# Designed miniproteins, single chains, continued (2), part 88

Each design is a single chain, and the fold is of that chain. pLDDT is the mean over its residues in the fold that is shown.

## One batch from the design tools (miniprotein)

Design m7048
Fold by ESMFold2-Fast:
Structure m7048 (fold): chain A 94 residues (1-94)
Amino acid sequence: MEEEKKKEAEEAYKRAVDFLISYYKLQGKDEEIQRLKEAIENKDIETLEKMKASEKNPLLQLYLDIIIAYLKGDYDKTLELSKRVEALLAERAA
């Protein structure tokens, strides 16, 4: 169902936001946390794309892509990217 896809995409989006906030907090990047929150609140895709472009960590780039896809209403892309996060985490664990 379309509503089920939206729910799953929303869960993936919330996990991505929570991870990025936790990661930036642990790194002492309070300014990046504020920037992320403001970009999400305003649906500022340009700012999120710039954050992704400056990021070197592939996992963080994927989480930013999940947020961007969800804010654009692209639930299929959000779920695809979530699977790529799972694959990347499995690779790192191996």
Scores: mean pLDDT 83

Design m7049
Fold by ESMFold2-Fast:
Order: sequence, then C-alpha cells, then structure tokens
Structure m7049 (fold): chain A 60 residues (1-60)
Amino acid sequence: MSAEEIREKAAKAGGVMGASGMSAETAGRLAQHDALLAGADEEAAREAGKAMSKEAQRAQ
C-alpha cells in the first residue's frame, strides 16, 4: 500500500472505531501498529496513527 492509501484506510477506520466508543489514543496506537505490520515506515505509520486518532475523536 502507498502511504496515502494507508492514511485513507486509517481515517475511515477511525470514524467507525470512534463511533463504537474507542478512544482517540487507542485508535491512533492501533493504526500506527497496523501500518508497521503492513510494511509502512515509521513516518507513514505515525501519519496513519494521527489520521485515525483525529477521526476517532471527531466521531465521539
């Protein structure tokens, strides 16, 4: 996956997870970990974490 695709997936998942009651902090950590497992570098993983955290917070 490209870094952009990883961020888009994280943002979409963040909205769903936030609506289900997941905290922004937990969502961000999960996105970062998932991105690293998918082969993303640390910078791309960090951006995915931020995207998911932001959308999870907006959904709460």
Scores: mean pLDDT 78

Design m7050
Fold by ESMFold2-Fast:
Structure m7050 (fold): chain A 75 residues (1-75)
Amino acid sequence: MELEEYFKKYLNVSDEDIEEAKRFVEEGKTLEEVVKNSKNPKLLRVYFTLREIKRALEKGLSLDEILERVKKAYE
C-alpha cells in the first residue's frame, strides 16, 4: 500500500505500527482509545494521517491525490 511507504519514510514507524493504526481508523476509534490501546506514541501520527486520508476519500479524491496532498501538507 502506498500509504505504508509514506509512513515508513516520513514518520519512521514500523509495519506493525501502521497495521495497528489502520485497525483503529477502520474501527472508528477515538483519539483517547488509540492512546490507551497503543503503547507507541509514533502510532498517533499515523492514526491522524490515516484519518485525514479517509476524509479526503469521502470528498472524492483518489488515493494517489491524497498521498500527494498529505506529503505536501507535511513538507
Scores: mean pLDDT 71

Design m7051
Fold by ESMFold2-Fast:
Structure m7051 (fold): chain A 101 residues (1-101)
Amino acid sequence: SGEEAAREGREAAEEGARAAEAAKTSEEAAKAAEEGARKAAKGALKAADAGSKEGGREVAEAAAEMARAAEAAAKTKEGAFEASTAGGTGAMAGGMAAGAA
């Protein structure tokens, strides 16, 4: 269901957001951000696949945005912050789409 896809995407985005905040504190926190981003990327990819198969084009699009954002986070500290912001936006869009469905 689109609801499952949205939930997995939201959880992934939350992990990425927490990791990005940690990265702003110190250089050592960058490793935590990378790990969170990897988890977010995996969750977002699962959500995108589920959304495409079960319907909910909006959910699939939001999950795809989160996947792209999570990939960006894995590259740099700045990327982690941008991915957190984009991931949060995607999760919100996915949640709204799931609520409408």
Scores: mean pLDDT 57

Design m7052
Fold by ESMFold2-Fast:
Structure m7052 (fold): chain A 109 residues (1-109)
Amino acid sequence: SLAAQLLDEAQEALQDGDLDAALQLLDSALQTAVQEGDAGSLRQVVDLAVQVKERATAEGNEELVARASRLLEQAHVAALQLGDTDSAQKALDALIDDGVDVLKRVVMA
């Protein structure tokens, strides 16, 4: 599918450390997977978006963290629409990790 091709390109961008390109490709892959009703490709979008967010967080790039979080929020909604509760939960767990980190910073400040 087109979603699978975009996911292959996103994986390559992520391996090259190009998080901006990876996020752009994942946005396109998410939209395509939703249009095609492709839960398998949506699962891969969630998996790669989590990896992008973890790398952006390690790099201290707040802009890329925000973009990855937005993508995960969109993927969570899409997963619920496609009935993929496992992918929906994975996306939500990645978003909840931000809340826990913020709480730790407030308590430790």
Scores: mean pLDDT 82

Design m7053
Fold by ESMFold2-Fast:
Structure m7053 (fold): chain A 64 residues (1-64)
Amino acid sequence: MSYAEKYFEIVAEGTALLLAGASEEEVRKFVEEKAREYGIYDPKEIEEIFRIAKSLAEGIKWAE
């Protein structure tokens, strides 16, 4: 699996959890754990993944 595939998989899963009603704290922990599992350790990058997931979830909620 490529780095980009891992990145977007975490974003997609985080977005799905937010849409299912998980708290931001729970999703942030999920993103941190999953990123570390995939070898992503940069705090800035982990934060960016979470922000993208949150932005996508908010966009989808407004469209529905």
Scores: mean pLDDT 80

Design m7054
Fold by ESMFold2-Fast:
Structure m7054 (fold): chain A 80 residues (1-80)
Amino acid sequence: SVENKLRVLDALLRWAEELRERWPDLSPEEREQVVHLVTLFVETARQWVEELRKEGAPKEVIERFEKILKRLEEIRREMS
């Protein structure tokens, strides 16, 4: 369901924010792993936005997913 997908994305975003806060204290190897993980979160959110668009979901629903996606993309950029 849409609400279950939002719950998952909210959890992934929370985890990504925690990883961002810990970023300065991570080793180079840990940073590489974290970048890959957050990239997966971004890819998952992008896929779900695309699916919702193909299914003709309401604009309000798509916007909720896009807001989480944008924040995940920002976090990923900060890790570069």
Scores: mean pLDDT 88

Design m7055
Fold by ESMFold2-Fast:
Structure m7055 (fold): chain A 65 residues (1-65)
Amino acid sequence: GGAEAGRRAAEAGVAAGGGAGAGGLQNMISTKDGDLERGAEEALRGGLAGGNPAGGRQAMEYAKS
């Protein structure tokens, strides 16, 4: 479904534009907060919004629809 495509697109985007930053952020959130689920969601959202605000908007619209 869309969730799989969205995740793959997000991973490709952060790897191409900000792989080190996004990956590090995700790791820090997961280890620091101890909330893997929350950390993963926030890192994904932050990566999309930080790297591409347009991507974050599209994801938000998709989730809302």
Scores: mean pLDDT 49

Design m7056
Fold by ESMFold2-Fast:
Structure m7056 (fold): chain A 111 residues (1-111)
Amino acid sequence: SMEEERKRLERAEKLRRLLEEVLERIERGEDPARISALLGSGPIDEEAVRDIVIRLAWVYLELGDEEKAIEIGKKYFGLETLEELKEYILAHFEEVNPVMAEKIREFLEKQ
């Protein structure tokens, strides 16, 4: 329980750093091929950017950084509240990764 929680937070922190770096490079207009190499992914298109931002918002919530989660939700999606952001994250993952959506829902219900 306590060790699993520590490992969860360590993974979240690692993902936060990676996704923040990726998003910063995208905002700077860096070559999509270089950004793809950093993620180990295919070409960075509009849908990939949306996924990156949503994943980063979720990681902020996992870390308890609600302020940063709301900030990027507002900046990229025009979402004004934490509740709108939670619904937006869940809707996205229900379409792209239903297993992850269930885990996110369980986490959000536990506070």
Scores: mean pLDDT 83

Design m7057
Fold by ESMFold2-Fast:
Structure m7057 (fold): chain A 112 residues (1-112)
Amino acid sequence: MEKEEIELENASIEEFLKVLEEKIDELFEEGAKKIKVEIKLESPETGKVFKSEFEITPENKVSGLIAIKLTIIGDLEDMRLLGAKEVNAEVKIISEDLKKEIIIKAKIIIPK
């Protein structure tokens, strides 16, 4: 399986979501039939961990991307309300048919 790793230091929520969408779009442009997206958000300050998992296809790409973005935004807002100043995000984007895995690791800075 081909692996790509992307690290974002001190990323905004907007920058993180943009990179995530661009990598998902890239895999569908390469002919992916199904993409699995595994998301882990961890607050080192609070010890809270949120995990979510999505499967998207070319047919449900738009609604799937909206669901992913809203889930991430909601989880990050929950982290902010719990007192998090930064969140460590790890996203695995897996295309089994293309034999590709993209890992995005980001330190997301929560706005004051």
Scores: mean pLDDT 85

Design m7058
Fold by ESMFold2-Fast:
Structure m7058 (fold): chain A 73 residues (1-73)
Amino acid sequence: SAEEARKEKLVNELLEIIRKGIRDYMTSLGYSEEEIEALIAEAEALLQAQAPKLSVEELEQIVRGVKEYYEEI
């Protein structure tokens, strides 16, 4: 459905933001690519497990909050 497609798009947007944030932060601290990929995989698994429990509106609010947080730092 259109709503499920929207949820998938929002989840993918969150994954991209999280992936970039983890990579940039952990690279700055000198972690290896394997360690960075392991943490990203863990974060992705957690988001995928929680996403089906959330409404489109809740996902939109989360995406907005994460984007605002990244603009503050």
Scores: mean pLDDT 81

Design m7059
Fold by ESMFold2-Fast:
Structure m7059 (fold): chain A 85 residues (1-85)
Amino acid sequence: SKEEAIRAFEATADRYVAVLGALMRRQAAATGALSDAQIDAQLALLDQQRQQLIQYVQTLSTSDVRRINRALQRALARAEARLAA
C-alpha cells in the first residue's frame, strides 16, 4: 500500500519534470533567451528538487503520500495542457 503510493508518486513526479523540461526547451527555442548551459542548469535543479521530494514523501503516511500525489497530478495536468497548446 505505502510502497504502491510512493511508486505512483515517483511516476507522477518523473512525468512532471519531463513536461516542465519540454516546456522550458520550447520557450528557449522560441525566444533564444536561454543558453544550453542555462537550460541544463535548470533541468539539474528540477531533478534535485524531484529527488528531495521523493525522500520527503518516504517519511509520510500513506494517506499523506496519496494527497500530495493528487496535488502533483493536478499540477501535471495543467503543465501537459500548456505543452499541448
Scores: mean pLDDT 86

Design m7060
Fold by ESMFold2-Fast:
Structure m7060 (fold): chain A 88 residues (1-88)
Amino acid sequence: KPFYVPIRDALKTIKELEEKYEVTEYKGKKAFIVDSLQKVAAKLFLEKGPGRGYLEYFKESEDPEWKAEARLVDAVTGEEAYLLEKKK
């Protein structure tokens, strides 16, 4: 049910998200509050390539506080960050 996007460099992507979006904590991990997860996932999908990470995207969050959720993972280190879309 989740959609997977290959990420060339997940650690670099996390650093870029830190500069652009509000940072919080979710499930003990770094999280970014984004305006639209669909737009962020679409951008990452267009930029996809062989690499060391992936984005696991859920169209609906399992957590009732969030509209949509994604998990960005570095497959080499296991480092994780979340992307969260706020409910209205």
Scores: mean pLDDT 78

Design m7061
Fold by ESMFold2-Fast:
Structure m7061 (fold): chain A 70 residues (1-70)
Amino acid sequence: MKIDEEEVKLALAEIYLAIGKLDEKRGNFDSAIEAYKKAIELAREAGDTPDAQRLIKTAEENIKKLEEKK
């Protein structure tokens, strides 16, 4: 049985999204943006699913808000 690499990548993307939100709340805007970028990258590698699309959209919106604060 091979581990589903796409499911693992989506799970990692969700973890990085959570890290980004935490860093954002702490005022670590550069770290938050990097975490959101990793979440988008992993979600894109996970495949074209509704969960991946939602995560990418959320991360992109958060990056835009943080870039306005720099």
Scores: mean pLDDT 80

Design m7062
Fold by ESMFold2-Fast:
Structure m7062 (fold): chain A 93 residues (1-93)
Amino acid sequence: MPSEGSRALNEAAIEAVRAAPKEKVAEAIGAALRAIGAVIEAGLGGDVERMGEEAGEGLARAAEIAGSELTEEEARELGRRAAEDASKGLEGM
C-alpha cells in the first residue's frame, strides 16, 4: 500500500528515468532504484533519517542525470517524507 509520500517519490523517480538521455538511462535507473529501495528499507524498520537521506540523494542524482528542474533540496524533502510515511505505514509489518 503506497503512502502519499512514497507515491510522490516514485512518480518523480519514474519521470527522471523517462527524461534521461538513452546513454544515461542505466545510471538514472540505478539512482532511482536506490531511492525507492531506501524508502522500502525505512518501511521495513530501517533507520528512517538515514533512509530518507539516501532516498533524497538517489532522487537528486536521477534528476541531475535527467536534466530535471527538481532541486537537491526538493529531492531531499521528498525522500525524507517518503521514508517517514513508509515507516508509519509499514511499522507493524
Scores: mean pLDDT 78

Design m7063
Fold by ESMFold2-Fast:
Order: structure tokens, then sequence, then C-alpha cells
Structure m7063 (fold): chain A 87 residues (1-87)
């Protein structure tokens, strides 16, 4: 289910965060993990769509390729959750 997918992604990102040395990338990863934890507590289609739109907005303004990569990965994960969200 969606909760198990979120838990697996949080675990993956926490493992990545433990190996990350760039403070800017660490901060963005920490924010993404917090967003996933918030979605895990109260999952909804509206929240998933809202996060996709927010990340698309951030991607339009971001110029750092490493931060763009992290934001794009998070957007793609929310899009996967949206596909798996069956009524």
Amino acid sequence: GISARIDAEIARLRARLAQETDPRVQAVLDDIIADYEALRENPSLERIIGQILRLMGLLLEETDPRLQAVLQEARDFYMELLREYEP
C-alpha cells in the first residue's frame, strides 16, 4: 500500500542523508523526509497533488543541478504514489 511505499522511501532517504556531506543537499533531503512523514500521518490524494505542484514550482526557480535532482526525484516519487492511489 501507499504507506509501505512512503516508509521505504523515508528509509532510503535517511540512509542517503547519513552519507551526504553537502549542507544544502542535507537541508533539502531533511525537508523532503519531513514532508513524506507528514503525508504518512495523513495520506490523501489532495496532499499528494499539492506536493507535486509545490515541487514543480520549486524546480522552476532552482538553478543548482544537485538540488534540482533531489527535487525532481521527490516529484517523481509523488507522481508514482498518485498512480498507485486507487479509489
Scores: mean pLDDT 87

Design m7064
Fold by ESMFold2-Fast:
Structure m7064 (fold): chain A 66 residues (1-66)
Amino acid sequence: VEISEEIREELKKLLQELYNVPESSTDTALEQMLSESLEDVRERLITAHSEEDAERVVKLLEEARA
């Protein structure tokens, strides 16, 4: 799925800062999130870290898909 470069960079920063995803794996993680439903991403992120951080990522994914 095509997304704006600005949203892509913001999502990559959140993955690195909040979920400690290595820079080398950030693109792969982002592509996986873009292919998943928003509900699946939200549930997975809440389980992995926190609901507050999951909401931040989900909002950016919604913007990316608009």
Scores: mean pLDDT 74

Design m7065
Fold by ESMFold2-Fast:
Structure m7065 (fold): chain A 85 residues (1-85)
Amino acid sequence: SEAERLIREAEELIRRLQAGEITPDQALARAAELDRRIAALRAQTTDPADLRRLLRAQMAVGVLAVAAAVKKVVAEKEEERRRRE
């Protein structure tokens, strides 16, 4: 169930990022934190089903990191375009 909590945490952070409640930089920092937590749990996990859930959690954190990076780049490009007419 630990992996399920990590997936939900990553999903919540994606929602907060899309809502503008956190910055892309804050989202990237939280993704790095979640990656460290997943790595620690993987080191202690022997059950294959739980390992698969942790890998899904790692994928969700990857989605968060990509979403944050894309949002940052898109916002920067839109601002540049508007300033340059």
Scores: mean pLDDT 84

Design m7066
Fold by ESMFold2-Fast:
Structure m7066 (fold): chain A 56 residues (1-56)
Amino acid sequence: LELSESMTADELTKAAVRLVVEGVELTPEEQAALKEALDAGRFAEAVALLREKAAE
């Protein structure tokens, strides 16, 4: 999964769903933080969160 800051909110949401489907566990707190970042337009924060989870 390749993540970049050029991804749209829609693409980041799809990436998060894909990570969950592939068995990467997002805690309820991490899911809430991701949703808040996307809703607030903080895409760099959302990318950083997803990149960290993908690297684990």
Scores: mean pLDDT 67

Design m7067
Fold by ESMFold2-Fast:
Structure m7067 (fold): chain A 103 residues (1-103)
Amino acid sequence: SHMQQALRQQLLELADQAIEKLQAELDKNKDDIKKSMDLGSQLVGYASVKVATQSGNPSERILQLELQLLQQREKYIQSGGDPKLLQERQELSQQLQKEIEKE
């Protein structure tokens, strides 16, 4: 559908932007082992979402949940670690897992 294509494009664009920012932060923090590991884990997470979105044919609902998860993650980072936003993200992650299991 047109909506599915639009959601896919938004998800890929958001993931690419996050990957670019994380790569720049890794370059700045290459001598900080703990921070490099944390940034690397985040980068792998976004790369995995991008691969799944490109190689699969996820439903509109799965694409919507993935997009909401990335948006909530960005809000969580901008808030400096608000536990309410972390809880909302965990709930969205559970919903996504249930939708994936239905296919």
Scores: mean pLDDT 76

Design m7068
Fold by ESMFold2-Fast:
Structure m7068 (fold): chain A 76 residues (1-76)
Amino acid sequence: TMGSEVIYNLVLGGLEGGATAEQIAEAVKVLLIYVFGVSEEKANEIGEKIKKLLEENKDDDPEVQAKKVAELYEEL
């Protein structure tokens, strides 16, 4: 979906730019609320899942981490 591709690109850019898992999760939450119209409650749940996924997969290539986040979002 268009949403998962936007999230993939945001996460990849964040990781390549040296952003932390927390900073990337917060940026995705802002995108979900203000661009995609997701509720703050649901965006917070998604952001927490993204943060944990990035922390658990920190040793993977940035492209692999970003793909896993996009796949997580598509399953929601």
Scores: mean pLDDT 85

Design m7069
Fold by ESMFold2-Fast:
Structure m7069 (fold): chain A 78 residues (1-78)
Amino acid sequence: SAAEEARALLAAARANLEKAREMVEKKAPISKVVALAVAAKLLAAAAVFTDPSLREEAERIIEEVDEVLKEAEEVEKE
């Protein structure tokens, strides 16, 4: 069902977010962090497009992704 597909997309978004956090902690190249963060945001947006009832959960994931991206950019600038 669309709801099951949307939930799977949201789970994939969270998995990419968690991997992005791990890459920041390991001081991986910024390009790897950005790729994972962008994938997480796109998957979260796709989940909401598929099932708008997931908007609150998806917005929370996107907010966390933006925090990870900000941290990664600050590390790169220093």
Scores: mean pLDDT 86

Design m7070
Fold by ESMFold2-Fast:
Formats: C-alpha cells, sequence, structure tokens
Structure m7070 (fold): chain A 57 residues (1-57)
C-alpha cells in the first residue's frame, strides 16, 4: 500500500490526504506505521477500504 500511495500523481495524493484530514506526508507516515495493510491503513485514515482502493486505482 505504501508504495502504491507514493506512486500516485500529486493531485490524487492531495485528494487522499484531504479525505483523511491529513497532509500527504502524514498519509505516508500512517501507511508505514500500519505495516502497509490496506484495511488497517484505510481505518487509520478514517476511510473505507473501497474509498482507499478507489484512490489507488
Amino acid sequence: VLDRIRALPPEKQAELARAAGLTPEQVLSVAEMTGGDLDKVAEALGLTREQLEAFLA
């Protein structure tokens, strides 16, 4: 998940961060702390798994 977030265009990184109420840098930090588990990253960001997968697609 972390590598997929890093690979996102800046515009999508900004959209994901806004949805989570965080900065893009904070989103990456959260993804690292959760060990890159998609469900845990989504929950930690306050998103559903489907919402997070939509940003990563």
Scores: mean pLDDT 79

Design m7071
Fold by ESMFold2-Fast:
Structure m7071 (fold): chain A 66 residues (1-66)
Amino acid sequence: MVWPASPTSIDLLAEILEKKFGVPKEDAKKVLKEAQVGNKIYSSTAGKELEKKFGVPKSKASKALD
């Protein structure tokens, strides 16, 4: 899935990551911003960055963001 890189979308995705994986909301927001490509956030790209920084399995992170 592809999300708009808006403050509301980033906030919602960060809450999902905090609830499912225990990633602090603030840190999740930073990772989502780093995974941003133009005005979009790709679930696959965000999943890779979450695995790299927090050890969240890429497949589970991407599926949670879809």
Scores: mean pLDDT 75

Design m7072
Fold by ESMFold2-Fast:
Parts: C-alpha cells; structure tokens; sequence
Structure m7072 (fold): chain A 88 residues (1-88)
C-alpha cells in the first residue's frame, strides 16, 4: 500500500476512534476528538514516510486503545490515547 501495514492500521483505528468519539460529544468534545484523531493519523503517515517502524507501532497501539475507549463511551480516554499516539 501507499503506507506501511502498521501505519495503514493506525490510520484506520485513529479514524474509527475519532468518528465514534465525535458521535458522543458536544461541539467542543467533537472538535477535540477530530483534532486528536487527525494528529494520530498524521503521526502514522510521518512514521511510514520516514521508515520509523517503532514509531508506527507506538501510533498503532495508541490508536487501537483510543478506538476501544471510544467504543466504551470514554470520550476523554479516547482523546488522551489519540493525543499520545500523535506525540509518538
């Protein structure tokens, strides 16, 4: 694919987490969730383009946890893990 397999999965999980969290929030919560998800997706793309496989794995793990928390209705937890993924 255009991205590494790890980065493609990270983008998918971050996107799903962002959508799930945005469906549960007020206007501010939705904006924060979308911003955090975009940050995680950007980190995944950057890791793939730089060949940083360790970073790609960290972004994937954070994005997966963010999606799990979003599915459980934990908006703040989802945002926190997506932000950690973005900072990887």
Amino acid sequence: GFLSEESEEAVRYAGRASVLASEQGDRLGTSRAIGAGLGAMGAAIDASLSGDKERAKEVLEGSRRGEELAEQGDLEGAIEYLQKAAEA
Scores: mean pLDDT 82

Design m7073
Fold by ESMFold2-Fast:
Structure m7073 (fold): chain A 56 residues (1-56)
Amino acid sequence: MEKVEKLIEALEKYAGIEPDETLKERIETFVKNDESKVDKAIEEIKKRYEEAKKEK
């Protein structure tokens, strides 16, 4: 659950995406199956947010 919450919060704070129930369910499945990729996904979301912020 902790990695699910981290990924959801990264999407909300950095990507501006408000996950609905369906997306949250898919995130839980992704975390269970590809847990090692979750940290990379969060890092990429943060990097894209920082680059977008610097473009302005």
Scores: mean pLDDT 75

Design m7074
Fold by ESMFold2-Fast:
Structure m7074 (fold): chain A 59 residues (1-59)
Amino acid sequence: SALDERRRALIEENRRTIADLRAYLEANPDMDELLKLLFEAVIGSSEFLIERIEEKLRA
C-alpha cells in the first residue's frame, strides 16, 4: 500500500540520518558537549522510530 511504501521510505531516511550523524560525531570528536548530546538524542529517537515503524509493517 501507499502507506507501507511511505513507512519504508521513512525508515530509509532515518537510517541515513543516523549514519550521517554518527559519521559527523566520529569526524568531530572535539565538538561542543551539548551539541554531542543533541546528536545522540536525535540518533536514539530515530532508532526508536525505525523500530516502531518496523513493528507496524510486521503487523
Scores: mean pLDDT 87

Design m7075
Fold by ESMFold2-Fast:
Structure m7075 (fold): chain A 84 residues (1-84)
Amino acid sequence: SAEQQLAAKYLTSLVKTWGTFYKLDEKKVNELIEQIKALSASHDVVEAIDKSTALVEQLAKEENLPPVAQAEMKEQFDAIKADF
């Protein structure tokens, strides 16, 4: 749907900016972006956002990012979810 495409665009834009800020490996960021696109295509918007949030949280933990990195992305994803 148009709403799923818009959500995917917002989520992937945020992930790209976040990954650049925390200097994450471009390949890992691109893999996460592709997973988010796939989730957005196969789930409703709220489920896609919740599943994408879990993937972001997993990558943040694996890369030993500070807790604020995970919290800021969750806050931004929750704000997008509130618009749907």
Scores: mean pLDDT 85

Design m7076
Fold by ESMFold2-Fast:
Structure m7076 (fold): chain A 89 residues (1-89)
Amino acid sequence: SMAEKDEELVKEILKKVYEKLKKELKKRKLSNEEIQKLFVGVANQLLEELEKKQEISAEVRAKVAKIVGEVTELSKEEMLELLEKKIKS
């Protein structure tokens, strides 16, 4: 169904964000503010790329935007735990 494809796409976007965050954390220690900015930047870049390709629904965009909003209020540890939980579900 379209809903199942949308959920899979949300998870794929979150996985790419998570992998980018983990890669940067291996290179250097990030402050809470730096990791939040990196998360928002990567998520927005991925959404823009998918919108250009017409590969994203309004529902997927809204779900990712909601998660981005939730993440800006979280610590580094809470952010990583939230992303890992969302990817595994």
Scores: mean pLDDT 78

Design m7077
Fold by ESMFold2-Fast:
Structure m7077 (fold): chain A 69 residues (1-69)
Amino acid sequence: MKELEEAYKKALEAIEKGPEEGIKALGEFFLTAEELVEEKKETDGEELRKKASEYLDELAKKVQELIKK
């Protein structure tokens, strides 16, 4: 969970820099989340998937708001 939470915070910081950085950060977060889920699929992969989905939804909403401006 810690690694996923850190990736989410990093993506939030990039989104604050603007839509170009935000879109790139959203993609980077998705790749990081998939990597973490694969690494831990035998232990807490399902829990990571649910948390990653929640974070992706939050990040996507923020990026959408930036694009609309």
Scores: mean pLDDT 77

Design m7078
Fold by ESMFold2-Fast:
Structure m7078 (fold): chain A 55 residues (1-55)
Amino acid sequence: MSPEQQEVIETYRKGVEESFKLTPVTPADPSKSQEQLLEEIIASYEEDVLAAFNA
């Protein structure tokens, strides 16, 4: 990944992690952990960022 792509993804990751620390989010599926939800959100964002930069 380019340094710019890495910065965008890292900034988003930090924002989501900080949000989870300040206001814990209850997953829509109670069987999912907050860590799993966080990973899913970040993975979706990484895919969107890569698609945008490769367009």
Scores: mean pLDDT 71

Design m7079
Fold by ESMFold2-Fast:
Structure m7079 (fold): chain A 59 residues (1-59)
Amino acid sequence: AAARQAALDARAEKYAPLGKKVTDLFFEKGYTHGEIGRYVQEALAAGKTLEEIVKELEK
């Protein structure tokens, strides 16, 4: 068993509820599924967390 895999699984579990919250907030702002997916991937690639994305959308 690899410690890296356990860490990735833990992150996926942690982010599942936040991912739903992010998606709901994007829909409230009028974004489409494709736009949400790209935005989240680009933000995460830039080092942002899902929690930071939620805060940006709640403003």
Scores: mean pLDDT 67

Design m7080
Fold by ESMFold2-Fast:
Parts: C-alpha cells; structure tokens; sequence
Structure m7080 (fold): chain A 83 residues (1-83)
C-alpha cells in the first residue's frame, strides 16, 4: 500500500539520519556548518520523497506536510545536540 511505502521511506530516513548523528558524534573535526549540512540533506531527501508520493501516488498533501514537519522537528533536536 501507499501507506506502507511512505512508512518505509520515513523509517529508512530516520535510520540514515541516526547513522549520520553517530558519525558526527564520533567526529570532533567537523565544523558546525558541515554538521548542519549533513543533517539537512536527510530533511531534503524526505521532502523530495514525500513530494513524489503526493504528485504520482495521491498521498494527501496534509499528511505529507505533517510527516515532513515531524521529521524536521526531529532533525532540529539532533542539530541542537550536535552544534
């Protein structure tokens, strides 16, 4: 189902973001800008992925916006911890 595909997209993005956070926690050489950019790339990937489902699969825009907002909030909390 579309719901299952969307859930897998978000879950995979959270796993990828979590891996990046672990790498950044181990790397004391990364600048604040580099840390922010590495986290923001995962937000961009979710935004693009959800936009594809809205455009081609009939995912409601309101649901896509809510999922993206939740992911952005999660990413921001991680930035606040790492910057």
Amino acid sequence: SIADQVRRLVDRARQNLGRTVVELQADDSASARQREMRIDMHVGAVEVGLAVFVTFSGLPRSLADALLADFRAHAQQLKDQLL
Scores: mean pLDDT 88

Design m7081
Fold by ESMFold2-Fast:
Structure m7081 (fold): chain A 73 residues (1-73)
Amino acid sequence: MVTRSVTIPLGPATQDRTRVTLTATDKGSGNTTTLELELPRGVTLPDQELTVTVPSASDPPVVGSKRVERLVP
């Protein structure tokens, strides 16, 4: 077992309050780390680094993904 990291960019501040779900997934094992953030309008955070434990360092790659949900009343 080894630990691998992926950096997921959050991008610029949004005009609306936003819920962001960041997921790091190892494509071979299916191991996943998830982080949820809620950002007020006009606020941004730096790129987020997520770590996931995988059975091997060589294959398969770890993929970062971002789900962005606009929270509009």
Scores: mean pLDDT 73

Design m7082
Fold by ESMFold2-Fast:
Structure m7082 (fold): chain A 69 residues (1-69)
Amino acid sequence: GLIASKEALERAVTRLYLEGKISAEQANRLGRLIAQEDSDEVDVEALAREAGLSDEQIAALVEEARLYL
């Protein structure tokens, strides 16, 4: 999966939320999971799956996060 910085993933989550592609509950779950990671680099797809995102939402998050690498 895509490895991204916490900053890149947080930016991607914010963007997808503002575009209506993920819910507020999903964005909040992702934010908590990101904060719990010990590394500054995180597996975007693994955290998104744990947050309960659909395959389509995970694909959108990966593409958005890639713009901030």
Scores: mean pLDDT 88

Design m7083
Fold by ESMFold2-Fast:
Structure m7083 (fold): chain A 78 residues (1-78)
Amino acid sequence: MVDPKLVEGVLYYMLGVLYERQGKYDEAIKAYEKAAEILKGVDPKFAAQVYRDGADAARKSGNTELAEELEKKAKEVE
């Protein structure tokens, strides 16, 4: 059976993907950050990937500083 935190993290990740597809980058970033925070304790490699997806969304919204911070968080959890 899957870890309940893995399921919760995946659901927030999917929410982030859906917001990003709609061009709602601020909402997408918040969902990705929540997903990665949950996932870092159960799947740190997946958490790192989610932080990088959040960084990509931040760059698309023009927030380069937040993108760099999220890339740093990705490196710290892998």
Scores: mean pLDDT 86

